# Designs tried in a protein design run: designed miniproteins, single chains. Part 41

Each design is a single chain, and the fold is of that chain. pLDDT is the mean over its residues in the fold that is shown.

## One batch from the design tools (miniprotein)

Design m1397
Fold by ESMFold2-Fast:
Structure m1397 (fold): chain A 92 residues (1-92)
Amino acid sequence: MDPRERVLRAFAEVRDLAYEAMPHLTPEQRAEVERLLAEAGDHLVRYLETGDPEAKRRAIEALDRLAELARSYGFDELVEAIQRLKAEVEAL
């Protein structure tokens, strides 16, 4: 699998785990997770399309904030998935 496909699959895993966690979150917590997931996805897509280092940096920042929220909520599998995604993005 090429690096771009690995990144997209890793992001899909993060998204799926985040949505699996949604029933355990308050409406406010769900909105915050959805916002950060959208920010990370938008910046990641822009980086994959343009190679813009600023988009890569912003994607990683959004993933870091999402990981902090996931850790605070006790979703260890989601935290691990986010860290794997970050490693794949950083390796590009």
Scores: mean pLDDT 86

Design m1398
Fold by ESMFold2-Fast:
Structure m1398 (fold): chain A 83 residues (1-83)
Amino acid sequence: MEREVAAEILEHLAEEAEKQGNPKAAEYFRKAAEAIRAGDDELAEKYAEKGQEEISKMPPEKQEAIRQAVEEKGRELLEEHRA
């Protein structure tokens, strides 16, 4: 379902943020994924916004690396769930 795909994307975003040295952003994205699975879309949006704010404080090169990794993973997940 769309909700599980969104939660998985947020979990991958959290893993990539932690890998690039931002555990605070990772924590926010994990909380956003939990909120999505719980059906609390407002809380999920709030935590995702806080996570993106933390990423915006990182060097541009690390922001781009996170963006590219998440886009590739999102495309992969959408193709998998379409089949």
Scores: mean pLDDT 80

Design m1399
Fold by ESMFold2-Fast:
Structure m1399 (fold): chain A 84 residues (1-84)
Amino acid sequence: AANLAKFTYLNEAQKQELVDLAEGNQFILNALPGLERLVKEGKLTFTQLKKVIAEKVEEYHAGKVLPNEIQPKIYVAAVKLAKQ
């Protein structure tokens, strides 16, 4: 069922900030809808979400995370913050 109240929670500027932080990484981009939901539900702040993405991108550039692992690792980190 189409519910417009579940339509994009983040504004265009906030979404652009996340896309920029993702640096074209498709695995990060694919995680954004699930991560936005945590912010929409008030479980995670937008600032916390940006921090998690930035930290995982840094780990990826340092060779500590493989491309196919970055999406699940971002989600796990975000969920831990959302649960305290």
Scores: mean pLDDT 71

Design m1400
Fold by ESMFold2-Fast:
Structure m1400 (fold): chain A 90 residues (1-90)
Amino acid sequence: SMEEAKKLKKEAYKLIDELLRKGYSPEQIAETILKVLEKEDPELAERFKELMKYKGPVEAIRETLDYLAEQNRLDLLKKIVEELKKMLAD
């Protein structure tokens, strides 16, 4: 649902903020998200790489998470949240 997508996007942003406070770089966080996209949706992975190249990792992450929520891509949002949680746990 759109409501669930909004909650997952908000959770992803909170996890990203926690990772940045822990000393991870935007590039490291973007690499984790890219690995999910490469496995699950190679076309979105190519779009993400293009955003990274022209706008940098912060905007690539933001625009991609916003897009996934708008498209109700709960599958990808859940996998991204899972991998960010693993990253935070070391």
Scores: mean pLDDT 89

Design m1401
Fold by ESMFold2-Fast:
Structure m1401 (fold): chain A 108 residues (1-108)
Amino acid sequence: SEIDELAKKAIEALKNEDEETAAEYLRKLAELEKSPVLREYFLAEAERLKLKRYGPTSGLFDYALEEAKSNIVRALIYAVEGYELKKLGDEEKAKEYFEKAKELYPEI
């Protein structure tokens, strides 16, 4: 699906530390998502990356995981949260989230 392809591209951008490109793909995902929770989540995370305003795990994290319809989108949610935690210096929690992303989508 277009959503799954955009999620893959967002993960690849995060792996390359290309925050501008990752934010662009998260914004495009928000435009395609029918879930208000996923739309709000992806828009908020896109803005955090664009402005370099990294934060702790989003208050919408559990709801976004529940609303996600594919494992690649769940992998993206874990990957973006892990990326921000790593930027904040929480290496242990970042590694936990990245491993969870790999479990959901092994091609990461």
Scores: mean pLDDT 90

Design m1402
Fold by ESMFold2-Fast:
Structure m1402 (fold): chain A 77 residues (1-77)
Amino acid sequence: ETVEEAREAGQKVIDAARAGASPDEVIKLAESLRDKAPVTASAIILVARTLKEKGLEDQLPAALERVLASVLDMLEA
């Protein structure tokens, strides 16, 4: 995937989380974006599942912003 595809997919998921999407809704949305942005989608799914398991759903938007930044840095390297 390209930096542009990762940014588009990541921002769409972050916007949903900021609008109050649950971890399960975020996971479902990310899986729908896997064909276009497989690395970004996989990273989002992992983080959303981890936060759900730990009961840290309120941290989801901030965690997703951090994940997107890390993925973008990796793709640019």
Scores: mean pLDDT 77

Design m1403
Fold by ESMFold2-Fast:
Structure m1403 (fold): chain A 112 residues (1-112)
Amino acid sequence: REEELRARLLEKIDEFEKLVNEMIDKYLTPEMAEKWKKRIKELFEKLKEAVEAGDYETARRYLSEIASRVDLILRLNILNETDPEKQKELEEMRKKFYETVDEIVRLLDELA
C-alpha cells in the first residue's frame, strides 16, 4: 500500500505545482513570472524524483524551498496591496497554499 500512498503524494504534488504556477501568473509581472516558473519547475522535478526514489528527507527539503519561495511572493504582494478586498483575496490564497503544503507534509510523514 506504500505504492498507493506514493501515487497519491505525486498527484498532490502535481496539484500543488498547478496552484503555484497560477499564483505566479496572477501576482508577478510576465518577465518575472517566466523566470520564477522555470526555477519552480526545476524544484518540482527534483521533488518528484526524490519521492519516486523513496528519499523523503530530500523531498521535504525541496518542498520547504518551494514553500518558502512562494510564501515570499504572497507576503510581498500582501504588504504592497492597499485595496482591502484584494488583500483579503491574497490572504485566502495564502491559506489555500498552506493547506496544500500541509497535505503533502502529512503524506510524506506517512511514507517515512
Scores: mean pLDDT 82

Design m1404
Fold by ESMFold2-Fast:
Structure m1404 (fold): chain A 95 residues (1-95)
Amino acid sequence: EELEKIYDELAKRAIDNVERLVAILEATGEERQKLIADYRKEEKTNYSDEELEARIRQDAANYAKLALELSPKVTDPEIAKRAEDAAQRALEVLA
């Protein structure tokens, strides 16, 4: 019972991270530059643009995998569906 609530919260966090990172990868032009700049400030990193993009791609893949692993363990079918959809979208963007 308590463990199920923890899985729901972990899945929500994984979904939020996937959606945020995928939005950066799907963005183009000025929006992409703004999102990358915001991500750079959040991470407080001196990565080059190439290193930062590689990190965003890796983090998106890692969170997508986590969301898929948590999906069958969550009790809320809406959260499970969102986890599967977010992971699928990330895998399509990363392909």
Scores: mean pLDDT 80

Design m1405
Fold by ESMFold2-Fast:
Structure m1405 (fold): chain A 75 residues (1-75)
Amino acid sequence: MAEEALRRLAREGLERLERETGELLAAHPDISPEELVAHARRLYEEAVEEMVEKLRELGIEASREEVRRAIREAA
């Protein structure tokens, strides 16, 4: 159950990150690669924190590193 919740949230988080990054590119087509990477990194860390909190609400204690690993595996 815990692994399934982590996997589901990781896929949802990845899909959200892809959507939000695409929206940023569409709104700011002249954004520099450095600015894009910095913004994507911020969104990624925010998604990690959000997943940790959602897992905690489900009674699952997961580290930020475990969440990052799950997102990498989902990609």
Scores: mean pLDDT 79

Design m1406
Fold by ESMFold2-Fast:
Structure m1406 (fold): chain A 60 residues (1-60)
Amino acid sequence: SVQQKIEELEKRRQELLNDDMFIAVQLLKAAVDGRSVTREDIRRRLEEEYQREVEEIRKQ
């Protein structure tokens, strides 16, 4: 169901947000690209990606 898909996406989002190594790698990539980003910028991006995926599922 749509609700089950949304719940699975939320679980995945929480796992990524709590993955210190994943966040550290994203910060390193941004630094190599010359972008000034914070850990909170990375979390905001993940949240925005989650909301976009939820909206696409709801459009079904």
Scores: mean pLDDT 75

Design m1407
Fold by ESMFold2-Fast:
Structure m1407 (fold): chain A 56 residues (1-56)
Amino acid sequence: SLEELLAAFRELGRALRAHPEQLPKVWPHLTKMGEAVRNGDYDAAVEAAREALAAL
């Protein structure tokens, strides 16, 4: 779960660094991911990160 979150985070970070103009497309998913992390729900955070990657 946490390892999957870190892997998704690295991939999302690489994609956004390459295409920062896509940030508005993923912003709702980043917000959802942040809330999940704050609540300690790392599985929900992974799903939100994957949704962000799919939106790119």
Scores: mean pLDDT 81

Design m1408
Fold by ESMFold2-Fast:
Structure m1408 (fold): chain A 106 residues (1-106)
Amino acid sequence: MEELRAKYEELLKLFEEGKASVFDAVKLLLLQILLNEYSRVEEVVEFIVKNWDTLSDEERRVLLHMLRSTLNFLRLMANDKQAEALRKAIEKLPLSEEERAFALAE
């Protein structure tokens, strides 16, 4: 818990200072959901959507696996509110039909 909060504060500061990469923004999104810090989720998702095309194929693959793994962890823990918040965020990302199906798979 304390380590996740410290990483959240670090990534939030990078985001606020305009220094965050898309990778940093996805990590921030995951931490916002894991910590129930929803106040800025829409702003972070908008940044990810705007900058998604800057990602390499390898970076996109890694991020899709991170999104899927976190979503399935939340489902396993029966944390329905956090799982639904992450599912809605994933649906807003500019993913192909195949990538979206992969990220949302149980």
Scores: mean pLDDT 84

Design m1409
Fold by ESMFold2-Fast:
Structure m1409 (fold): chain A 89 residues (1-89)
Amino acid sequence: MDEEAERGAREASETEPSIRHLVRAAEYIREGKFDEAKEEVYKALKLMLPGEVSDEERKEMAEKIVKEAVENGGTILDLVRAIIRELRE
């Protein structure tokens, strides 16, 4: 577990509500609750990209992000990396 990345994410959640949703998503992935994890990532994306993409596109991005994170270990750091890759594409 990456203590620094997890602490940074928790600290950022005080300033950015979207990060709080990503922390919850990582916890759901750890519990094997992938549908709940996708919903939390979707909520984070809605806050990060409120007018930039469609709701349908945000849901597709959330599914892709959770799938990538799960394949790489399912940590908060893996979720952040997957989001950065998806947004950079």
Scores: mean pLDDT 74

Design m1410
Fold by ESMFold2-Fast:
Structure m1410 (fold): chain A 100 residues (1-100)
Amino acid sequence: MLAQIEALVELAKEALAAGRYEEAELLATHASQSGMDLVEKTKDIAVAEKVLALLEELRAAFEEALARTTDPEHRAILQSTLATLDRQIAELKAYLEELK
């Protein structure tokens, strides 16, 4: 459900703003996994493009949080999440190129 993915992205951004990085990682992982599952199920270009935009928005929020923090443990969480998002964004971009 696209609306649920949008809600998870907003909750992840709120968690990042509050410094709750472990919660943000869990929410981001859930949002990205749900997004990829939705794309696979629907095989709809418009759905895939919306999911890609949501994942890129999420990635930007995590990158901004990483730029603002110096704590090694928090940096590790943010870097791990960014690596996962980068992989999924690349996979989704490749999928969209195959469909176009």
Scores: mean pLDDT 85

Design m1411
Fold by ESMFold2-Fast:
Structure m1411 (fold): chain A 89 residues (1-89)
Amino acid sequence: MISGEEAEEILREYVLNLDAAAIDEFFKKYNTLTNKSLSEILEEHRKLAKEKGVSEEELEKREREVAEEMAERLGVEKEKVEEVFRKLR
């Protein structure tokens, strides 16, 4: 119902405010592909990676890469996205 551009604007504001709870609920409400919160998506990703024998160091590297990609898309500092990811874990 909201445009991708509107979704990015809302998500950017939540990241700038380090509102991990609002981001978590936003993904659950507006992610029409899975209807899963961001914390649920990250948990499933970590579980699948561990089942495939991916090391903790490689998981942390991939999460940093995802945070960087998200920061670039939203036009925010990478450190802000990384802080949100830490709060969700």
Scores: mean pLDDT 71

Design m1412
Fold by ESMFold2-Fast:
Structure m1412 (fold): chain A 85 residues (1-85)
Amino acid sequence: MEEEVEKAKQEYHELLNQLREKQVKLGILNEQDLEILDQKQKEADKLLDKLVKDNPEEALNSLKATITYLQSQIEELNEQERQLS
Protein backbone atom coordinates (compact mmCIF):
# COMPACT_ATOMS: atom_id res chain seq x y z
CA MET A 1 0.00 0.00 0.00
CA GLU A 2 2.58 2.62 1.06
CA GLU A 3 4.84 1.81 -1.92
CA GLU A 4 1.89 1.98 -4.32
CA VAL A 5 0.76 5.35 -2.90
CA GLU A 6 4.28 6.78 -3.22
CA LYS A 7 4.58 5.54 -6.83
CA ALA A 8 1.14 6.93 -7.75
CA LYS A 9 1.92 10.28 -6.09
CA GLN A 10 5.18 10.51 -8.06
CA GLU A 11 3.43 9.68 -11.37
CA TYR A 12 0.66 12.19 -10.58
CA HIS A 13 3.15 15.04 -10.06
CA GLU A 14 5.11 14.12 -13.22
CA LEU A 15 1.96 14.07 -15.37
CA LEU A 16 0.60 17.28 -13.84
CA ASN A 17 3.89 19.05 -14.64
CA GLN A 18 3.81 17.72 -18.23
CA LEU A 19 0.21 18.91 -18.66
CA ARG A 20 1.02 22.41 -17.34
CA GLU A 21 4.09 22.70 -19.60
CA LYS A 22 2.01 21.78 -22.66
CA GLN A 23 -0.78 24.21 -21.68
CA VAL A 24 1.78 27.04 -21.33
CA LYS A 25 3.41 26.12 -24.68
CA LEU A 26 0.02 26.18 -26.43
CA GLY A 27 -0.95 29.52 -24.85
CA ILE A 28 -3.81 28.03 -22.82
CA LEU A 29 -2.21 29.14 -19.52
CA ASN A 30 -0.47 32.47 -18.87
CA GLU A 31 2.02 33.28 -16.08
CA GLN A 32 -0.76 34.46 -13.72
CA ASP A 33 -2.73 31.23 -14.25
CA LEU A 34 0.41 29.20 -13.52
CA GLU A 35 0.97 31.03 -10.20
CA ILE A 36 -2.65 30.43 -9.14
CA LEU A 37 -2.39 26.73 -10.06
CA ASP A 38 0.91 26.43 -8.16
CA GLN A 39 -0.74 27.82 -5.00
CA LYS A 40 -3.73 25.47 -5.43
CA GLN A 41 -1.30 22.56 -5.94
CA LYS A 42 0.39 23.33 -2.60
CA GLU A 43 -2.97 23.18 -0.80
CA ALA A 44 -4.00 20.04 -2.72
CA ASP A 45 -0.72 18.35 -1.74
CA LYS A 46 -1.40 19.10 1.95
CA LEU A 47 -4.91 17.63 1.67
CA LEU A 48 -3.55 14.59 -0.20
CA ASP A 49 -0.93 13.98 2.53
CA LYS A 50 -3.69 14.10 5.15
CA LEU A 51 -5.84 11.70 3.09
CA VAL A 52 -2.87 9.29 2.73
CA LYS A 53 -2.58 9.20 6.55
CA ASP A 54 -6.34 8.97 7.24
CA ASN A 55 -7.44 6.71 4.35
CA PRO A 56 -4.57 5.41 2.17
CA GLU A 57 -6.88 3.22 0.02
CA GLU A 58 -9.07 6.19 -0.89
CA ALA A 59 -5.94 8.27 -1.59
CA LEU A 60 -4.57 5.55 -3.89
CA ASN A 61 -7.88 5.19 -5.78
CA SER A 62 -8.14 8.98 -6.16
CA LEU A 63 -4.54 9.20 -7.43
CA LYS A 64 -5.08 6.38 -9.96
CA ALA A 65 -8.25 8.05 -11.29
CA THR A 66 -6.45 11.42 -11.54
CA ILE A 67 -3.45 9.82 -13.30
CA THR A 68 -5.78 8.28 -15.91
CA TYR A 69 -7.52 11.63 -16.38
CA LEU A 70 -4.21 13.53 -16.73
CA GLN A 71 -2.92 10.99 -19.29
CA SER A 72 -6.09 11.50 -21.36
CA GLN A 73 -5.76 15.30 -21.15
CA ILE A 74 -2.11 15.18 -22.27
CA GLU A 75 -3.04 12.93 -25.22
CA GLU A 76 -5.86 15.32 -26.19
CA LEU A 77 -3.47 18.31 -26.12
CA ASN A 78 -0.90 16.35 -28.17
CA GLU A 79 -3.60 15.66 -30.77
CA GLN A 80 -4.62 19.34 -30.82
CA GLU A 81 -0.95 20.35 -31.24
CA ARG A 82 -0.66 18.00 -34.25
CA GLN A 83 -3.85 19.51 -35.77
CA LEU A 84 -2.45 23.06 -35.41
CA SER A 85 0.86 22.17 -37.03
Scores: mean pLDDT 80

Design m1413
Fold by ESMFold2-Fast:
Order: structure tokens, then sequence, then C-alpha cells
Structure m1413 (fold): chain A 60 residues (1-60)
């Protein structure tokens, strides 16, 4: 997605994503290099956002 259209997350979903990323960072910051940690944070944020989007698709 070239434009990187903003995903309109609810406040709870946004907080959940942020907390998830922070928890992953906290758990791994002592074990990973700064570069790996930054890449992991980006991957985890993307994964969390995708999980939220998938929840919307499967929930009826």
Amino acid sequence: DLPEAPEELSPEEQAEVDEFVAEVEEANKGKLTPEQLEELKKQMEEAAREMVAQRRLVEE
C-alpha cells in the first residue's frame, strides 16, 4: 500500500496494539540488537494491526 491509508482503530484497539508492541519490546530489548529490536517492533505492530483487521472480518 503506497499511500499507507490510515486504519481507523478504536481507542481500545489502538491501546491494545501499542501495549502489545511495548510488551514485545520490553521482553526482547535485552536480547536483541537495536536494529533487530526496531525491525521486530515494526513487524509486531504490522501483525497486531492485521490481527485487528482480521477480527473485524471474522466477527459477525
Scores: mean pLDDT 70

Design m1414
Fold by ESMFold2-Fast:
Structure m1414 (fold): chain A 96 residues (1-96)
Amino acid sequence: SVEELGRRLIEEARRLLELMKKAGVPDSIIADMEEAVRRLEEALKNKDYTGMLRAAAELVQIARRAAKLYPDNPEIQAELDRVEALTAELEKALSE
């Protein structure tokens, strides 16, 4: 379901956020990521599917920015892959 995909995306995004904090990602990127997660949570709560897609896209953009700064961090790269995969599944579910 869309709600299940949204919940899973939030869980993986929060895992990525903790890995980013542990790796020492700049506070500005951390703040952007926290805001994207907040918007995604709000959109999910309100069943705002357009808002969910927008927040998920923003989240992927921020995650890619962080991953580019830490190319040798396998945990960040793996969590980015999971976030991107769930975002693609969410986009597909919302286009059907």
Scores: mean pLDDT 86

Design m1415
Fold by ESMFold2-Fast:
Structure m1415 (fold): chain A 103 residues (1-103)
Amino acid sequence: KILELIKEGKYKEAAELLKKNFSSLTPEQKIDAVFLVIYLDEKDLKKAELRLSFFLTDYLTNLDNVIKAAKEAGFSPEAIKALEALKNNDYETFKKYLDKLLE
């Protein structure tokens, strides 16, 4: 459901649904969070889909690999900070940078 909202460009709704689970994110919900950061950083749905396809083919379970790839792909400092916070289960910092990306 979260991924469907992201693909529809409903980023604020996707973020609110994800935030309801911030007491503890499952591995699947962490992947949804990564997808949301990718789509928010690009802001163009077609370019976001192209970026996402690179991550989906390799299915990176290791957030260090995702962060490295995002840095190499030229993601914003806010997107990198959001991904780093997500890796550390620092949901307060993740929320802060997610909210900045939603602006």
Scores: mean pLDDT 73

Design m1416
Fold by ESMFold2-Fast:
Structure m1416 (fold): chain A 91 residues (1-91)
Amino acid sequence: MASEERIERRARYLVEKLGVSEELAREVAREVADVPEELFYAAVDWAVREFSDLPPTTQLRIAKTVALLAKRLGIRDVEELLELARSLFGR
């Protein structure tokens, strides 16, 4: 139950912010279920803001990449995640 709730919250956020399909949103939400919600939303908001020139599916791929790498590196702070994102993509 808790895992499904986490997936649904992340999927809803992606649909609202990027306008992607519910199916794609749930697929990505499952992949980032173990990423802290605050960090994932920060990555999504950053990608939407900095890559407004790119398609929503590309913004989602960028946000997912940053969030998963932050998890792998043990990042727990939004500011550290944003520093990582800027270093990787130069924006």
Scores: mean pLDDT 84

Design m1417
Fold by ESMFold2-Fast:
Structure m1417 (fold): chain A 84 residues (1-84)
Amino acid sequence: DSQEFISLSDKLYQEANDLLKKAEEYLKQGDFKKANELILQAEIQIGMLRIVLGVAKLVGEDEAAEYIQQKIDELDQRLNELKK
């Protein structure tokens, strides 16, 4: 149902944000290797969100799909801000 999709997306969103926050901290320290590893892990979490979005759309959970899309867009914006 809609609540299950939202709960799963919130977990993935939070995990991706935590990874991007740590990546930003390592970038500020000049640790590009560790930052890039964390960025890759965040991209994997975003990929999982895209799979959840696809399933939500397939089963007609349109409100959950819109919510998940907004979370993906927020993460993509943050990720692009780190990739100068």
Scores: mean pLDDT 87

Design m1418
Fold by ESMFold2-Fast:
Structure m1418 (fold): chain A 108 residues (1-108)
Amino acid sequence: SLKDKIREAEKKALDAIKKGDVKGAIDSIKQLTKLGIEAIKNGDVESALLAIESLVRVADEAAKKGNEEVLKEVQKALMKLLKAATDKEVILKAIGAVLHVIGLLLDS
């Protein structure tokens, strides 16, 4: 399922961050972005929200590890999802997520 692919990409991103694998984290964030855009295009609001929430959890772990490069990649991912979003709930969730990540970057 799309939700299973999103959860797997989140797990890979988190594992990469914990190991200091910046390239692996960025590759997984790009995969989360693609899956989130796919969910938006298919009208799968639940999977789109899950992708945004997964990106926020990845951002929180990157901030905890002091990885600004990964944080900037999550911000870029969330901006792409916001631009693609058409559903009000997805738009509002993406706006909140972008503001959250900006806050993390300002505190770094």
Scores: mean pLDDT 90

Design m1419
Fold by ESMFold2-Fast:
Structure m1419 (fold): chain A 68 residues (1-68)
Amino acid sequence: SMSAHEQFMLDVAREEAGLDREEFFAKAREAAENESVAELERLLGVDAAALEQRLAERRAALAAKRAA
């Protein structure tokens, strides 16, 4: 099972990578299943703080969409 945070992390990682969706999704899923933000950060080549910021933006956008 995955938390909402892990699900959003996968979505953000897929978009940020700009890679083939299926390929990147598989790698990100493995990282998320191991609860490894560091591994996901390595795959993206992105700082963990930047990733957290992007996740927060994604979650805020979803919350706003639900509230509207």
Scores: mean pLDDT 62

Design m1420
Fold by ESMFold2-Fast:
Structure m1420 (fold): chain A 73 residues (1-73)
Amino acid sequence: MKEEVEKALKEAEETGRRAAAAGTPDLAKRVDDFMRQMRDDVKQASKISDEYALGAAQNGKGQLEGLLREIEA
């Protein structure tokens, strides 16, 4: 479970980096702020359970994928 959380978080961070690289400086700032918040949310969720942490990481990835889609549109 910890490995799954770590993998999901890395995938989310990779998506965020791609969005930041494709966007403007303002968008890069928004992505960085969101990624920082996501990492904190995952850390707090991990104190409850690995399943909650995985859910938080997956939710963050989905939001970053949505933002990347908006950049491409």
Scores: mean pLDDT 77

Design m1421
Fold by ESMFold2-Fast:
Structure m1421 (fold): chain A 91 residues (1-91)
Amino acid sequence: MKYVLYGKVLGEEIKELEAEDKEEAIEIAEKEFGISREDAEEAIRLMEEKGAKAAVLNQGTGTIKTFENKEEALKYLEEHAGARTLVFVRE
């Protein structure tokens, strides 16, 4: 299953990166966005358990929220975007 990650690094615009599978999505979250492997895996696991298409991980607040569609998740990112805030979308 493919993933698309949307996230903001401190002082930068929102980046969009594609991942071919879950493992690549976790690696991108860690290397490109500074999100821990554990937190990225928890966000993806929560998406799978709830059957959600998207999840937003905000490490600044310790919050993981799941969404039924990409559009709702991206709106949440716009409202709560900061360093170490990352959206995972299942394709």
Scores: mean pLDDT 77

Design m1422
Fold by ESMFold2-Fast:
Structure m1422 (fold): chain A 63 residues (1-63)
Amino acid sequence: EEEKKKALERMRQTVLDEAVERALKAGYTDEAIKEIAERFGLPYDEVKKALDQRLAEERAAAA
């Protein structure tokens, strides 16, 4: 059922992207990330890692 796994991973990526955008709007604090992770049903570590990745990309693009 690799197709099911792929669909789930794609869905997770969409939810993770939404959580990252929400965290950026909330000012990128540990408290906000934790609350958003719980709201979206995602692990705190995954949301934090994705947010850090997004910020690193944004900083690189802003050069």
Scores: mean pLDDT 76

Design m1423
Fold by ESMFold2-Fast:
Structure m1423 (fold): chain A 69 residues (1-69)
Amino acid sequence: DLRERLRRLARELEELGEQFLKQGDTDTSKTLFELARRVAELADDPSASDFELETAYSLAAMTLVSAKL
């Protein structure tokens, strides 16, 4: 279920990106959309190790929290 958690996190990053885009912050929006895409791709990669998935989750979650501040 780490993969399910990564997919959820990717969705939250995408939603936050849409909010920044609506506010006219296209640079932040683009960064968040690119991160969401990478996280979603990793979640669907059958060769990704548990360590890679955990590391990606930790970094992406930190980014989401920081962007909401």
Scores: mean pLDDT 83

Design m1424
Fold by ESMFold2-Fast:
Order: C-alpha cells, then sequence, then structure tokens
Structure m1424 (fold): chain A 112 residues (1-112)
C-alpha cells in the first residue's frame, strides 16, 4: 500500500502516543484490535487463542490499560491457555503487531 506523507505522519503520531504509555487504549481502539486478533485466531482455528484475546480486551476496557499493559495481559493469557504455541520472543512481536493495528486505524479514519 502506497501511503501519503500525511498518512505516514498520522500513523507515527498515533504510534508515539501509545509507545510513551501515556495514553490508555480507547474503546474504539480496543474493538478494532479485538476484531483483528479474533480474525487471526479464527484463521488459526484456535479457540484458546480466541478466549485469551477476549479476556485481555475486557481487562483492558475495565482498567483503561495502556498498549504495553494490554500486551502484557494478552501475552500472559496466551502463555496460560496456549503455552506450546506462544514462544517468549513473541511478547515484543505482539506489541509491534498491536501498535501496527492502532497506527492503521489513523489511516482508516481518514479514508472517506
Amino acid sequence: VALSDEEIEEIRKRAEEHMEGKKGLSDEELEKVKKVLLDWAKEMENEKLKEAVEKAVEEARKNKLSLREFVEILSKLLKEKYPEGFPEWDDQMLYDFVLMILGMMAVDEKEK
């Protein structure tokens, strides 16, 4: 996808707000992340992964968790429910993946 300089800047700003841990995830951001992660869980045909995602999103919604805190809860739940499928190195990969979803929302919001 060829992104404009303005779209790249909006992605960067959204990512930086979450990277600094100063902003809690909004209900809209949590719903988008939930949808993308549940689509991924469905593609992998993994019910345990789906349960981990749903529980992590609900926890983040109740406690207004930051991106880092959300990823920590999700990672913990994945390790508890699907330990053989979630290696230790995935914690940062999971963070980067969720951050990408949040950044892409900034572009989606500008696509009319």
Scores: mean pLDDT 70

Design m1425
Fold by ESMFold2-Fast:
Structure m1425 (fold): chain A 74 residues (1-74)
Amino acid sequence: LSEEALEGITRGGAGAAASSEEAGKYAQKAADAALNGDIETAIKYLEKAREEAAKHSAGGGRAVEEALRAVRKG
């Protein structure tokens, strides 16, 4: 996993947590999976974080979506 993708997850996770506690929990699980090299699981949890964040804030959803793009790219 690239440094850019990991930083993207961290920034997206902060945005998700600011939007809702549930979105933040999913973003944390995604970060843990990514650090363990489980990119498929990381993507799955980022998708859940995006859905939860988007329910509370369009900005929060977009931040997680950017993290998803970074992880898929790198």
Scores: mean pLDDT 74

Design m1426
Fold by ESMFold2-Fast:
Structure m1426 (fold): chain A 79 residues (1-79)
Amino acid sequence: HMTAEDLLKKTEEILKELKKIPNADQYKDVVELFRKIAEEAKKVGLESLAKYFEKMAKDYESLNPTKENEKIKEILKKF
């Protein structure tokens, strides 16, 4: 079972990896990734982190991303 500390460390690593992808906001997979992080944060009691990523997911979704990215999909599979 993932602890709150494990999730925080994993989230930091994910955000670092996302920074390597130019124009990440154009990819549908980023919205899915942020929603998944929010879901996992809720499970471990990190409510403020969950709200933060839920908002980020909505903000990115509002940009109407149409593209897919295999690197982001690989990150998603690690959850």
Scores: mean pLDDT 83

Design m1427
Fold by ESMFold2-Fast:
Structure m1427 (fold): chain A 99 residues (1-99)
Amino acid sequence: DSAAEGLARLAASAKEAKAGDKKKEAVRKLLLGVLSGDKELIEEGIKEAEELGVDREELLEAVKKMEKDREELLKDPEKRALLDAALRSLEEAEAHAPA
């Protein structure tokens, strides 16, 4: 849950700072990449977040924790269903993101 808390904190920080949609997009790409196992999306999200002033080491630690949490979630059928629901929600948000 600490990895989800870390990314929620990033999203809250982006909202609080009114830094524009770019931080939210970077966080969304990171979440989608980790949940789908897409390494290219993870790298793209890290790069975008780093350009916005987020510490790369902190991002790498958060991604590693999320990947480990995803592996644990996949072992539990109930948690796997939650993961699939979250992934669908993030994919739908990505598809309908403003230009």
Scores: mean pLDDT 65

Design m1428
Fold by ESMFold2-Fast:
Parts: sequence; C-alpha cells; structure tokens
Structure m1428 (fold): chain A 81 residues (1-81)
Amino acid sequence: PVTIVYDPSASLAELVTMFRVLAHELLKIASPEEQERVRELTEEAEEAARNGDRERLLAIIEELAQLYGQLLPNRNLLIHL
C-alpha cells in the first residue's frame, strides 16, 4: 500500500516536481508495458499542469504512486507533497 500525504499549501510547481520524481523512479523498475503507462500518465500530468488543474494532477500522482507500490509489493512508500 502507498500513502500520499500532501501539504495543502503545495504549489502546482511542487506537484509537477513530485510526479516527475515518481515517473523517473517507475521507469527504472517498470516493464516495457508499464513504462508505456507511465509515459501516458506523465503526458496527462503535463496537460493538467498547463491547465492549472491541481486536482487532476494530484489524482495522477496518486495513480503513479499506486503503480509504484504494485511493482514493489514488499515496500511501503510514503510520499510527502
């Protein structure tokens, strides 16, 4: 399981940094099929960031974190935003 804790004052720029870190870490461990999903989510996150859609960006970060947890079943990941 992955738990996401965020600061309500977190800026859009901070959320962009967070999703890029998650995507980068996922690409190190993901299969080719999962790498494709990570790229799709990264593209959606970039679009959400361009539109100032903080809620959508946070949802994508949560999906990336869940995928990370699935690939590392023996690891608990706590993400601070």
Scores: mean pLDDT 72

Design m1429
Fold by ESMFold2-Fast:
Structure m1429 (fold): chain A 77 residues (1-77)
Amino acid sequence: SSELEWEKELWRRLGEAVAAGDEAALAAVRAEVEARFDEEVARGLAEESDRAKLDEVFQAAVDRLAAHPELVEEWVN
């Protein structure tokens, strides 16, 4: 599915950005996640109040990948 393929590519890019310490690449991945969330809110599939949780989940993923870079393979495969 296109959704699963997008998520796998997003996680791979996030893992690469974290491993490289590439703040611009991290910002680009975050922007794509926020754009996707904005589309879901516009379509009634998410609520604006969920944005704080999205931010927490994204930061937790970055922190976890920084501590455990091996998780990229588990999340993508």
Scores: mean pLDDT 78

Design m1430
Fold by ESMFold2-Fast:
Structure m1430 (fold): chain A 66 residues (1-66)
Amino acid sequence: MEGVPKLVKVTWSEDGKTVTVELNPEEPLEETFVRMFEAVFKIAFRDTGAEVVFIPGKVTLSELDL
């Protein structure tokens, strides 16, 4: 079962023009999942017109595309 995890923390800048998305998974994520989440959140917040800053929490140390 999922258990209603708070995997994502969303913080808006004071200007409301930048949204920071922090991913706080229970376990380290693989780089593939990090890329997928980054793409999904960028798409999800594009409709708000805000700039999306994605900060992955615990991730597998390998490669991160910026």
Scores: mean pLDDT 63

